# Designed miniproteins, single chains, continued (5): the designs that were tried, part 44

Each design is a single chain, and the fold is of that chain. pLDDT is the mean over its residues in the fold that is shown.

## One batch from the design tools (miniprotein)

Design m17604
Fold by ESMFold2-Fast:
Structure m17604 (fold): chain A 81 residues (1-81)
Amino acid sequence: SSKGKEIAEKLEKELSKLPYVESVELKAGKNSVEGIVTIKPHVDIDEAIKSIRATVENLGYPKAEVSKDGDRKISVKVPYD
């Protein structure tokens, strides 16, 4: 949906501003935006997860699921109506 695409674009833009983020790939689904944030080498992934979660919550998505998906990969899922 257009709403899902707008959320994905907003999240990609804001998360890409974080200095430890290398790339952001998000996809709009039926009821959620989800994808992967890849962090730079030598970055503490647990601290990156906390920071990404806080960023997404501050953007208005408190139900976001943010979790480790690899050594440098963080899964992000934002449900919407």
Scores: mean pLDDT 87

Design m17605
Fold by ESMFold2-Fast:
Structure m17605 (fold): chain A 59 residues (1-59)
Amino acid sequence: DKKKEEILKKIIEIIEKEEIDLPTAIKKAAEELGVSVGEIYKLFGSQENLAEAAVNLKL
């Protein structure tokens, strides 16, 4: 779960600073963290699940 938390925080940070949509923020977070977008989706299961997890924090 440490990896999931790190990814979520990075995505939220990017969205807050750049005011961009979730898919673009996922791509940027993947690039900055050195992981693939596919790896992020594997960890969360779907973009919908990731969005729900992020809503519980800030999104």
Scores: mean pLDDT 76

Design m17606
Fold by ESMFold2-Fast:
Structure m17606 (fold): chain A 67 residues (1-67)
Amino acid sequence: DKEKELIRKALEALENGDIPTALLYLSLAIYRSKDEKVREYAQKALDALVNGDLKTAIEYLKKALEL
């Protein structure tokens, strides 16, 4: 599942404080995902991250990986 691998890489980047890398992997996951729920959670994580809400971004990435 390439979409979940991109989400996992975004989560790892955020846990390492690498915001630009996390944004890149989130954008790729949204663009390439065929799963509507994965796209929805990735978009919510991206929106949270753009607004500086790292905790909410991490929570949505974890939810996407549980799908």
Scores: mean pLDDT 83

Design m17607
Fold by ESMFold2-Fast:
Structure m17607 (fold): chain A 88 residues (1-88)
Amino acid sequence: MVEEALKLIEEGIELIRKAGDEKTAELAEKLVEEALEALKRGDLLAAEISLGLLRIILGVAKVTGESEETIEGLEKVIEGLEKLLAAA
């Protein structure tokens, strides 16, 4: 359900912000906005690129030892966006 996917994305971004990682939260928001606009246009490739970039950010966060809240937040954003792309 689109509503549940959007809620996961919001919860994920809030977790990143609560961790004090404003730059990662802003970047995640921008990539989500770009993916949602791509989905509105039927541009699945552009939406997949935004999702791929979020996965790279998550991979870097895990390697660099970012907070558990930042990692969990990114995982929630990715899960929500994956659900939206699967429904498209």
Scores: mean pLDDT 86

Design m17609
Fold by ESMFold2-Fast:
Structure m17609 (fold): chain A 59 residues (1-59)
Amino acid sequence: MAREALEAGDYEKALEEAERLIKEGRVKEGLRLMGEAAVAAGDWERMRELQEELDRLLA
């Protein structure tokens, strides 16, 4: 199922794009993209890590 949600390599590409957005000062957009990619990949552990990161930035 995870493979059907996201193509091989799409997860890595999404993470690279998100990292670029973060470096450009678009931190919220970058983290959102990372979260979306993790959901599509079925990576629940990664989703939790990203949620904690967002909570830190919003605090």
Scores: mean pLDDT 68

Design m17610
Fold by ESMFold2-Fast:
Structure m17610 (fold): chain A 60 residues (1-60)
Amino acid sequence: MTPGELLLEAQRLMEQVADPAEKARLSAELTRVGQITDPEEMEKAARELVERAREALARQ
């Protein structure tokens, strides 16, 4: 996936997180990742964010 596609997937997963504290944390990370100018670093960070969002959903 492109970095943009990974960010959209992370946002979609984050919207499904019921815990407001976890959702706020993931939202802050999404904003940070979106500000990365290096495409390779952005892709790595976006992929990590998707994994963290999936982990948060798995805890529910």
Scores: mean pLDDT 79

Design m17611
Fold by ESMFold2-Fast:
Structure m17611 (fold): chain A 99 residues (1-99)
Amino acid sequence: SAVEEAEELARRVGEEEGPAMAKAAELLIAALRYGQTGPDGERKAAELLKQAAEIAKTSRATARMLSRVAGAFYALGRSDLADEAAKLATEVERAARAA
């Protein structure tokens, strides 16, 4: 599934890129899980997406994970979370290019 693909990418990035990226990956996996549990979980997912983006805000790996998470939320019909993840991915990509 799109969710399993997004979780697997996050696990790989967390293993390869070091402890800050491992923490960002953990938060993004949690966001994917909370985003599937209903409106309260969707609110928690949005906060976790923002936290993940802040931890490694200049990393292209973070932007890549956020883009995959956006795709997973689109597949789940969570268009508001998908749009938020996509916006955060764009912001991180811009910060990475400026660094």
Scores: mean pLDDT 83

Design m17612
Fold by ESMFold2-Fast:
Structure m17612 (fold): chain A 80 residues (1-80)
Amino acid sequence: SKIEEAGKKIIEELEKRFKEEIVDLDEVIELIREVGEKLGVPALAQAIINALRARFSEEKVDKEEVLKVIEETIKERLES
């Protein structure tokens, strides 16, 4: 439940902070780290960051694709 609740809050904070369709990957990673620390889920935050870095090499990325990677990572952590 903690991972599921934290995952939802990470997605909510991304949607609140980034309103544009194209986002800066480093800014997204910084937000995930910040929220993960605040919620006490640094391992989940690091897993998401690792997944994003593996998927994207560009500085500017599509927000919808970023959200899909985050949702997939959260689901994998819940279903393992």
Scores: mean pLDDT 83

Design m17613
Fold by ESMFold2-Fast:
Structure m17613 (fold): chain A 82 residues (1-82)
Amino acid sequence: MTQEEQLKKVKELVEEYKKDKESALKKLRELLKSEDIQKQLIGLAALKELKKLNDPEVLKLLEEATKHEDEAVAELAKGILK
């Protein structure tokens, strides 16, 4: 997946969250649980943008991501929460 394709997917997830919060949260959880590092990074990038909304559900999902088994994913999530 190209960097441009990743940015497009992040933008699509952010826009989906504004229209259908529950559907977007489900997709974000699926991306973070994926064994594909590219999908995990897309999920984290979308959560970073969504954090600007100060939504408690986004903050909760980021907090869950700080406990991820992959240390790199957990550290990135901790960085976003700061």
Scores: mean pLDDT 80

Design m17614
Fold by ESMFold2-Fast:
Structure m17614 (fold): chain A 97 residues (1-97)
Amino acid sequence: SELEEMKELWNLFSEEERKKLVEMMGEWVEGAELSFEELVAMLQSRFPELKVESLEEALEALAAYSLLEAKKKNKLSDEELVELTKKVLEAWEKAQG
């Protein structure tokens, strides 16, 4: 299932990389002016079985979903996805400095 694929992709990243992805998703959600309730509703409309109890869990689900969409759209291998994501995180960190 897509939820299992999302979890497998999320597990390709280190704890530090996951934290940075969550922070990046948080900035995007704030810029889009989405409430917690709206974010959860959006995620559950795509994944009815998804259960989230906090903003952090919702942002983790959004990050994992974004990784799955990027992999599908660009026909990336797991290795290519990890390398591309690392470059995106590097660029994001440089923009924050």
Scores: mean pLDDT 83

Design m17615
Fold by ESMFold2-Fast:
Structure m17615 (fold): chain A 69 residues (1-69)
Amino acid sequence: SLEELREELRELLEELRELLKSITDPQLKAAGERAIAGAERVLEESDSRATLLAVLHELRELLKQMKAE
């Protein structure tokens, strides 16, 4: 459901925020902060499943990149 998608997005955002605390690369940290801010705006402003899914995919890829350091 759309509500399940929004909840998954919120959980991913919390995981990314925690992971960012351990990132020492200033460029990667800045990119992560921008992505989180963008996703938060979409989560607040959008009811489009397609838009939310696109953001979810973006955050999942970012999380993988950060974990692969």
Scores: mean pLDDT 83

Design m17616
Fold by ESMFold2-Fast:
Structure m17616 (fold): chain A 65 residues (1-65)
Amino acid sequence: APKILVVGAPTEEEARALAEKLAAKHPPDAVILAVGVTPEEVAALAEKLRKETGAHVAGYATSEE
């Protein structure tokens, strides 16, 4: 099954940096950047994608300042 990485951060730069760091540990088939979202919203999006696509989805988020 494809691997999808969902990364949430307050800014696009932070989301991209975190996605690159996480992708280096476990290379995903696709990356989704979610900017200006809460950790709870990232978790909900990852769960929705997992149910709708059947992919292996991992969600990671930072809190906004």
Scores: mean pLDDT 76

Design m17617
Fold by ESMFold2-Fast:
Structure m17617 (fold): chain A 95 residues (1-95)
Amino acid sequence: SLEELLERMRELFERFKAEEDPARQEALLREFAGLAGEMAQLLYEAGASPELREKARELQELAVRLTDPAASREERLAVAERTIELMEELLEEHE
């Protein structure tokens, strides 16, 4: 569900901030991006309004930016934080 996805993403974000191994950092980011993509898919499948489809598009764009190998760690942290904020906004709008 939306709540379970958000909770898992928050846990991954905290683990990413604490992780020192680059290979594990990349694995955490890929899992995080996967959950963001899964949420976007759920919004599309729910027959979402134009507003929700726009937010689903933003989630997909953020997921792509999270996995950009050219991005700095600081940029990836900022993108991950924005992804969580957007997910929280979506949860409030669905509830």
Scores: mean pLDDT 78

Design m17618
Fold by ESMFold2-Fast:
Structure m17618 (fold): chain A 115 residues (1-115)
Amino acid sequence: MTTFKIKVEDKTGKIAELLESIAKAIQKINPDAKFEIEYKKTDSDTVKVTADSARAGLTALGAIQEAAERGEIKKVELHVKTDDPEEAARLQAGAEALKARYPDLEITLKVELVE
Protein backbone atom coordinates (compact mmCIF):
# COMPACT_ATOMS: atom_id res chain seq x y z
CA MET A 1 0.00 0.00 0.00
CA THR A 2 1.39 3.40 -1.06
CA THR A 3 0.13 6.61 0.60
CA PHE A 4 0.30 9.90 -1.34
CA LYS A 5 -0.01 13.09 0.74
CA ILE A 6 -1.21 16.38 -0.73
CA LYS A 7 -1.70 19.61 1.24
CA VAL A 8 -3.80 22.40 -0.34
CA GLU A 9 -4.19 26.03 0.79
CA ASP A 10 -6.79 28.11 -1.10
CA LYS A 11 -9.74 30.50 -0.58
CA THR A 12 -12.52 28.34 -2.06
CA GLY A 13 -11.65 24.64 -1.54
CA LYS A 14 -12.18 23.99 -5.28
CA ILE A 15 -8.71 22.48 -5.75
CA ALA A 16 -9.24 20.16 -2.75
CA GLU A 17 -12.59 19.01 -4.24
CA LEU A 18 -10.94 18.27 -7.61
CA LEU A 19 -8.07 16.40 -5.90
CA GLU A 20 -10.55 14.23 -3.93
CA SER A 21 -12.41 13.42 -7.17
CA ILE A 22 -9.21 12.49 -9.07
CA ALA A 23 -7.87 10.48 -6.09
CA LYS A 24 -11.15 8.51 -5.89
CA ALA A 25 -10.96 7.75 -9.64
CA ILE A 26 -7.35 6.50 -9.29
CA GLN A 27 -8.27 4.31 -6.28
CA LYS A 28 -11.02 2.58 -8.33
CA ILE A 29 -8.32 1.47 -10.82
CA ASN A 30 -5.55 0.90 -8.23
CA PRO A 31 -6.98 0.13 -4.76
CA ASP A 32 -3.43 0.02 -3.25
CA ALA A 33 -3.05 3.77 -3.93
CA LYS A 34 -4.19 5.78 -0.89
CA PHE A 35 -4.47 9.59 -0.97
CA GLU A 36 -4.43 11.85 2.10
CA ILE A 37 -5.62 15.33 1.15
CA GLU A 38 -5.37 18.10 3.75
CA TYR A 39 -7.20 21.38 3.11
CA LYS A 40 -6.44 24.72 4.78
CA LYS A 41 -8.56 27.78 4.02
CA THR A 42 -6.61 30.99 3.33
CA ASP A 43 -7.44 34.60 2.34
CA SER A 44 -4.63 34.55 -0.28
CA ASP A 45 -5.39 34.68 -4.03
CA THR A 46 -2.49 32.21 -4.44
CA VAL A 47 -3.31 28.50 -4.27
CA LYS A 48 -0.52 26.58 -2.50
CA VAL A 49 -0.15 22.82 -3.04
CA THR A 50 2.46 20.57 -1.37
CA ALA A 51 2.95 16.97 -2.56
CA ASP A 52 5.17 14.39 -0.83
CA SER A 53 5.93 12.41 -4.03
CA ALA A 54 6.07 12.79 -7.81
CA ARG A 55 2.83 10.78 -8.22
CA ALA A 56 1.08 13.12 -5.77
CA GLY A 57 2.58 16.09 -7.67
CA LEU A 58 1.30 14.79 -11.03
CA THR A 59 -2.15 14.27 -9.45
CA ALA A 60 -2.01 17.89 -8.22
CA LEU A 61 -1.06 19.11 -11.73
CA GLY A 62 -4.15 17.29 -13.07
CA ALA A 63 -6.39 19.12 -10.56
CA ILE A 64 -4.69 22.45 -11.41
CA GLN A 65 -5.30 21.83 -15.14
CA GLU A 66 -9.01 21.11 -14.53
CA ALA A 67 -9.39 24.24 -12.36
CA ALA A 68 -7.53 26.36 -14.97
CA GLU A 69 -9.83 25.02 -17.73
CA ARG A 70 -12.80 26.17 -15.60
CA GLY A 71 -11.19 29.58 -14.91
CA GLU A 72 -11.25 28.87 -11.14
CA ILE A 73 -7.57 29.68 -10.42
CA LYS A 74 -5.19 32.53 -11.32
CA LYS A 75 -2.02 31.81 -9.30
CA VAL A 76 -0.62 28.49 -8.01
CA GLU A 77 2.53 27.49 -6.11
CA LEU A 78 3.23 23.73 -6.32
CA HIS A 79 5.94 22.20 -4.11
CA VAL A 80 6.81 18.54 -4.81
CA LYS A 81 9.28 16.22 -3.05
CA THR A 82 10.88 13.41 -5.04
CA ASP A 83 14.04 11.26 -4.94
CA ASP A 84 14.00 10.72 -8.74
CA PRO A 85 15.50 13.32 -11.14
CA GLU A 86 13.52 11.84 -14.07
CA GLU A 87 10.26 12.39 -12.15
CA ALA A 88 11.44 15.95 -11.37
CA ALA A 89 11.94 16.55 -15.12
CA ARG A 90 8.45 15.16 -15.86
CA LEU A 91 6.92 17.53 -13.28
CA GLN A 92 8.77 20.50 -14.82
CA ALA A 93 7.51 19.51 -18.31
CA GLY A 94 3.94 19.25 -16.97
CA ALA A 95 4.10 22.71 -15.38
CA GLU A 96 5.52 24.26 -18.58
CA ALA A 97 2.73 22.61 -20.64
CA LEU A 98 0.13 24.17 -18.33
CA LYS A 99 1.76 27.63 -18.69
CA ALA A 100 1.69 27.26 -22.49
CA ARG A 101 -1.97 26.14 -22.57
CA TYR A 102 -3.27 28.65 -19.96
CA PRO A 103 -1.31 31.92 -20.43
CA ASP A 104 -3.39 33.70 -17.74
CA LEU A 105 -2.35 31.08 -15.15
CA GLU A 106 0.66 31.98 -12.98
CA ILE A 107 2.14 28.61 -11.95
CA THR A 108 5.34 28.22 -9.92
CA LEU A 109 6.78 24.73 -9.50
CA LYS A 110 9.40 23.97 -6.84
CA VAL A 111 10.84 20.45 -6.91
CA GLU A 112 12.79 19.35 -3.84
CA LEU A 113 15.15 16.41 -4.46
CA VAL A 114 15.39 14.28 -1.29
CA GLU A 115 18.06 11.64 -0.64
Scores: mean pLDDT 82

Design m17619
Fold by ESMFold2-Fast:
Structure m17619 (fold): chain A 55 residues (1-55)
Amino acid sequence: MLEEIKKKALEIAKKLNPSVEDIKDILKTLLEEAGIKVSDEELEKIAEEIKKEVE
């Protein structure tokens, strides 16, 4: 599930080229919809990884 959510956020980021902060917000929304809770530290890490992949 987390890997799937990361993939969805990556596709959104490729289309919108958002900031890391916006990617975090997208991830938080997707995780809440899936009923998954992650730490702020992990959320930041994933958002940074996604940002690197789109640039």
Scores: mean pLDDT 79

Design m17620
Fold by ESMFold2-Fast:
Structure m17620 (fold): chain A 64 residues (1-64)
Amino acid sequence: DKERKELLEKYEEIAKEVGLTPQEVAIIETLAKLGYSQSEIAEILGVSKGTVSKALRKLKEVLG
């Protein structure tokens, strides 16, 4: 409950900085954990590879 709320708040923060939705940030994290490349994630979401790269960097900073 509390952990899910904190995770959603972190996704909102990252989404705001990179110009994505929190749902797109969550998808990027999940696909990266499954071994998808930045280029593959960008193609799946219809965003630039640079946007995916920024989101992954922010995920690492914010979530460890």
Scores: mean pLDDT 82

Design m17621
Fold by ESMFold2-Fast:
Structure m17621 (fold): chain A 82 residues (1-82)
Amino acid sequence: MKIIEEDLEAAEELIEEAREALEKGDFRKAAILLTAAAITLIGAETDMKLNKIEDPELEERLEELKKETKELMKENDKKAAE
């Protein structure tokens, strides 16, 4: 349980740093940070599944962070291509 919470907190921090990088036009840094966040979230989801952790609050938080990461990656890719 604690490890999942720590992974979600780490992903939130990476997403926050990615937002700052994106705002400053540092698209490469934003891409790296968002990729790290995505990997961290995959790890958290895998750990929840392997340990059969059914926690609606953690599941909701995980899905929200996954969606936010995906949307920021799309925005970053679009701006980097312009």
Scores: mean pLDDT 83

Design m17622
Fold by ESMFold2-Fast:
Structure m17622 (fold): chain A 72 residues (1-72)
Amino acid sequence: IRAAVEAEVAAIGRAAKDRVQALMAEAGARAAASTPEEQAKIRGEAADRAQALADEAAARRAAVRAAGEAAL
């Protein structure tokens, strides 16, 4: 894999990590302000959304790698 492809893959990974961290921080603040019953729901929903963001980032990284292969 060429250095440019790896740099883009790394950038996608960092952007996704930043989004997940922001999402989890916001969810944590909401959970802290909520009832114990709502805390579990808020954290569960945040975990699901974080997983979706990670899956999207993984798909984008795979697409970048595939495009690198397709570019000969």
Scores: mean pLDDT 80

Design m17623
Fold by ESMFold2-Fast:
Structure m17623 (fold): chain A 85 residues (1-85)
Amino acid sequence: MEILVAAEGDPEVSREAIERVRKLAAEAGFKVVSEEVRDGYFTARFRGDMSEEQAEELAARIEKVLREAGMDRVWVVVNPKSMYG
């Protein structure tokens, strides 16, 4: 399963939020496949062998961390099996 993350925010706020997101993904057994950080812009792709339900739970937690940190345009999506036929 994959989780796609994108968020924008103040660079000062974003750094700590990004570190928290990375730690949550790692603790849940997901690996960083790709990551891009640019002055408050954050995009990442996490991959793991977890169930879709566990991926959705992690995605919800990631979204909360980013929103609680005050980041804007928070977008977190689990890659659904039916998106590509």
Scores: mean pLDDT 77

Design m17624
Fold by ESMFold2-Fast:
Structure m17624 (fold): chain A 93 residues (1-93)
Amino acid sequence: MEEEKKRLEEELRKAREEARRLRREAVIEGASLTVEALGEIVKARSEGSPEEARKKGGEIMEEAGRREREIEEEARRRAEELLEEAERKRKEL
């Protein structure tokens, strides 16, 4: 009984660490998308007219923001699933 409780506590600890890692990676990935979007806007400004650059800039930023939200939501969902699975194993005892 005590040995099983220790192992479940270690699994829960690992699940919490993995959940934190997933969230951190999502934030870093979102930031990278924003940097890439800014680079594409700069490129559009050099290749086209100011009007075309404004339109493309808006589209690029909107797409980057959408992808960032998707990545963050996916990471959160995966983190919650990991924690729920660890807690479910504890309740089975």
Scores: mean pLDDT 73

Design m17625
Fold by ESMFold2-Fast:
Structure m17625 (fold): chain A 111 residues (1-111)
Amino acid sequence: SPFKETLSNQLSKLLSTLEETPIPETNYTPTEDEIEQIQNALLNIDEGIKLQNSTKVKEGFEQLQSLIKEKPELKIFIVKRVLPVLSKKLKENGFVEEAEQIEQLIQKLSA
């Protein structure tokens, strides 16, 4: 499926970006604006998955990737709070392999 290829490619880029991002020495609490940006990205991904809309999926994943690159301190928050939500949404929509990739990275980065 062209949609599944887009989803898998965007997910792989996000997970690679997270793995390559340095772990902050201190716990960072996201600002209200950063939380809103994350929520908007997740909404685009969720709607993209439900509608099989490659453009929305790309927009959402690119928003998350850009945010991580601009604010590496968000890595811990995204891994612990955002990735579990994304994994659940993927499983609910039949993207089990993609959800498992997220779960593997969470385990690797939480060890």
Scores: mean pLDDT 87

Design m17626
Fold by ESMFold2-Fast:
Structure m17626 (fold): chain A 64 residues (1-64)
Amino acid sequence: ATAEQYTAMGQTYYNAGNYEGAVAYYNKAIALDPNNKEAWEGLAKALKKLGKLEEAKKYEELAK
C-alpha cells in the first residue's frame, strides 16, 4: 500500500470515530513517507480526540 492509501484509511477511521485506528493508519503512512503533511495533520487531530494533547502539539509542528 502507498502512503496516500494509508492516509485515506486514517481519515476513514477518524470519520467513523475510531481514533485509535486512525492513529495506526496515519503512523503507517508516515513510516512510508515522513514528508506526508496530511498524515501528520490527521495524526495530530486523532491524538487530540484521544486526549494526548502534548503529542498532538509536537505533530502539528511536523505537519508544517
Scores: mean pLDDT 84

Design m17627
Fold by ESMFold2-Fast:
Structure m17627 (fold): chain A 72 residues (1-72)
Amino acid sequence: MKEEIDKLIEEVRRLATEAAKAAAAGNYEEAEKLAEEAQKKAEEALELAKKAGEEALLEAQRRIQEAIAAAA
């Protein structure tokens, strides 16, 4: 579970970074779509963390926020 959650969080970071690059290039429609994909991956990570327990859920939520902040 942790490995799968970590993979999803890395994908959130990658998509958020791509969204930021698209926005910087003026491709706002593409940036919005990439941000939406990042949101979906974040939701998947949170669902897996929820199955693992409350502590894992809080940790995943924190890591997702850090990944998004690092991309901005």
Scores: mean pLDDT 80

Design m17628
Fold by ESMFold2-Fast:
Structure m17628 (fold): chain A 101 residues (1-101)
Amino acid sequence: AALAEANALLEEAFTLLASGDLLNAIEVNRKAVEKFLKLGEEEKALEAVLEFAEKLVEAGRVNAAVVVLRGEAARLKVLGYSALAERLEERAEELEKEALK
């Protein structure tokens, strides 16, 4: 099932992230996001990016989480998903403010 494939890509991205392979983790997460968007599952696509960024925060990699959120927001904006992009930009700004504490 197409939704099962998107979820499998999310699991793969999290496994790569846990192993320290950040660049491949980002690329696989992006593939999961693209599959969710093709299925019309825009909220699941948003959740995929937010959960990935949260795992980076939990690993103490707040700056990496901000970079991922802003990068994916820019990409989604180009693809026409401006509302999703704004949600990611808001989370990135929130994390930057928290990092100053």
Scores: mean pLDDT 86

Design m17630
Fold by ESMFold2-Fast:
Structure m17630 (fold): chain A 73 residues (1-73)
Amino acid sequence: MEKEKEELQKELREQAEKIKSKVTDPKVKEEIEKVTEEGIERIAKAEDLEKMVALLVGTVIRNIGLLVDEELN
């Protein structure tokens, strides 16, 4: 499980960096980083990784989408 958690944390960071590269607003980048760090901590404490990953990825993407829409409008 520890190795699986490390792989998920790495994938989450990589996805966040790709999203950040498309964003120019520093506030949005900071929020992406914050949500990503929170996600990494949650993965570290998770006992059901598959369910956690589905919820975590969904939450991160949703929050980033809402933040981008608000800052760009």
Scores: mean pLDDT 71

Design m17631
Fold by ESMFold2-Fast:
Structure m17631 (fold): chain A 62 residues (1-62)
Amino acid sequence: MKQELREAAEELIKLAEEYLKKGDLKKALILGIAARLLAAEAEDEELVKRADELIKKVDELL
């Protein structure tokens, strides 16, 4: 169901944010990309945008 994809995307965004705070940029990037894919499949534009913003922030630090 799309709700399960949305919940998974939100969890991956939170996990990516935690890894970003810990300085694990590679894990944060991978998790952000995975969250973006799940958000896109869920057709949740807000989650896609949040994942894209997170990916951009991580990429700027790499």
Scores: mean pLDDT 84

Design m17632
Fold by ESMFold2-Fast:
Structure m17632 (fold): chain A 92 residues (1-92)
Amino acid sequence: SPLLDEVVRPNEALKAFLQTLGETRETYTLSEILDYIKYYIGKENLHVSSEKPHLADVSDTELGKILNVDYIDLTDEEGIINLILKHAELVP
């Protein structure tokens, strides 16, 4: 998606989440935030099952609370971008 190169400023909740991963910048590309989400899912072993490695259960996590979702489909790049954009502002 051409949106992956867009620069965004996370809201305070998403910024706090990124700080738990050691990230303290004010702005990120959408690609960077997508990569941090994927990293977190892998680190916390949130995949629903080995048969469904594309689907992550985030319902009992800080990430799920911040994004207000129970599941993330890692193959749905557009869906994840739309979730991030509800919690971040595009930088001109």
Scores: mean pLDDT 85

Design m17634
Fold by ESMFold2-Fast:
Structure m17634 (fold): chain A 72 residues (1-72)
Amino acid sequence: SKQAELEAFSARLLAEAEREYAELVAAGADPAEALRRALARAIAAAARKAIELGLLSEEERAQAEALLAAIA
């Protein structure tokens, strides 16, 4: 199902974000900035995937597109 696809994608994004954060901090990045970058990338990817899969209402899609614009 599209829901199961989004859940699997989100689980992978979380693992990728955790790894990216750990690598950035290990490389000497500021922890707050590392967390911001990892989260912004994960949120953007998840929002795009939800739009792609058509899981959102028109209202939810507009909100997701506004979020993507705000974090770009």
Scores: mean pLDDT 79

Design m17635
Fold by ESMFold2-Fast:
Parts: structure tokens; sequence; C-alpha cells
Structure m17635 (fold): chain A 65 residues (1-65)
């Protein structure tokens, strides 16, 4: 989707933005692309280790994959 393309452009422009990676993950999850959503959440977790919200979102994406 156009929104997913824009979110991918955002993480490419600022790869150190954990929020941008989390947002990309949420959009990919909504689109049913659970493996790609999990990867986006893993990138967010690299920047914010042990973030409970990101860990929960990753677990949800992996459970749906």
Amino acid sequence: SDEIAAARAAVLANPNDAFAWGYLGALLKQDGRYDEAAEAYRQALRLKPNDASLLNELAIALNQA
C-alpha cells in the first residue's frame, strides 16, 4: 500500500527511529504481512531493547505468522 511504501521510506531516511520501525511493523501487521511486521519490530527492538510494547507487538506478529 502507499502508506506502507511511505513508512518504508521513513525508516530508510532515519533507520535509528524506533517509532518509525514500530509504525512500519503495525502497518505490515494490518496488511497481514506478519513475517515482515516481525522483522520491522525486531529493528525497533534493536534500538529500544526490552521495550514491553514492542516485545508484545513482536509476539503478536509471530503468533499470526
Scores: mean pLDDT 85

Design m17636
Fold by ESMFold2-Fast:
Structure m17636 (fold): chain A 67 residues (1-67)
Amino acid sequence: ALARRSVAITDLSEEQIAALKARLEAEGLRLVGEREEGGQRWLDVEAPVSEAEIRAILARARSEVLA
């Protein structure tokens, strides 16, 4: 089964968002799309991995684009 998760991208520049997308795709995640909800911008992703694994990948990739 596919796990779907969202990562907040409101505070990221367009360059950081592009870098995040590239890192997530390199990790095997599929980019579902972007959405706006309550003034917050989100990136929705999916992967055929565990929920814990997708969370770890998202946290790592986000940390790398902020460093």
Scores: mean pLDDT 80

Design m17637
Fold by ESMFold2-Fast:
Structure m17637 (fold): chain A 61 residues (1-61)
Amino acid sequence: SYAEGLERLGETLKRLGYDEQAEKLFELSRKAKAAEERGDLEAAKELYDKGVQLATEAVNA
């Protein structure tokens, strides 16, 4: 799921020392899970895409 993908990405960022960015990814994961539970897969995907962008910016900074 999008929520699980965001959680795994956040765990990876935390392992790499990007603690602040990992926290943001975990928040996005919780929001994506809520969206998936209500059947709003479009909102869940948008949250996932945002999380991937944040992670990419973190490791390229």
Scores: mean pLDDT 86

Design m17638
Fold by ESMFold2-Fast:
Order: sequence, then structure tokens, then C-alpha cells
Structure m17638 (fold): chain A 67 residues (1-67)
Amino acid sequence: MKKERGLSALKALSEGRIVAPEDLELAKEVLEEYKENKEVPKLEEGDASKARLADPEEQERLRRLAE
């Protein structure tokens, strides 16, 4: 679900992959939830293959948006 997908995106990010913007938002939400609970994300519960990865063209767009 929402949290599981966010964990999958976090796991993909930890492996150095760039995820799609929608999954990046989910990863941020999950990370903030863990910070509020003073817990560390359990990346083992995530599946990096379930995260949507950004295409090279999308990756460049995201870098420009982040400035």
C-alpha cells in the first residue's frame, strides 16, 4: 500500500537509483513519518523492484527542478 510503496522507493534511493516523482513523494512521506516516530526506516520491508524508476530524460528534469 502507500507506506509499503514509500519504503520500496526509499530502498531504491538507498541503492543509488532515481525514482519517479510520485514515488519520491511517497518516500518523503514515509521518511517523515519515521522521523516523527523516532524510528529508522526498515528498508528490508521495501522492495526496490516495485519502485518506479525515472527514465534518463525524467532524471534530468528532476535534477533541474531540484536546482
Scores: mean pLDDT 69

Design m17639
Fold by ESMFold2-Fast:
Structure m17639 (fold): chain A 71 residues (1-71)
Amino acid sequence: MAEELLEKGKEAAKKGDYKTAVELYSKAFELAQQAGDRELAARALREAAEVLEKNGDLKSAQTLRQLADAL
């Protein structure tokens, strides 16, 4: 499920809908955390951050990357 949310977030960002992308990333992270899968949670954050970075939201992307690295 988390991978689907990441893909959907990436598509939203490509269309300029980064608000939806952020919501999808947050949901993916929450699901991974509930499952106790730290590796998946970190990867979800990193992929979402790259999508945001590509869309020009560098500050949010950097924050998410730091969170993923801290896991």
Scores: mean pLDDT 77

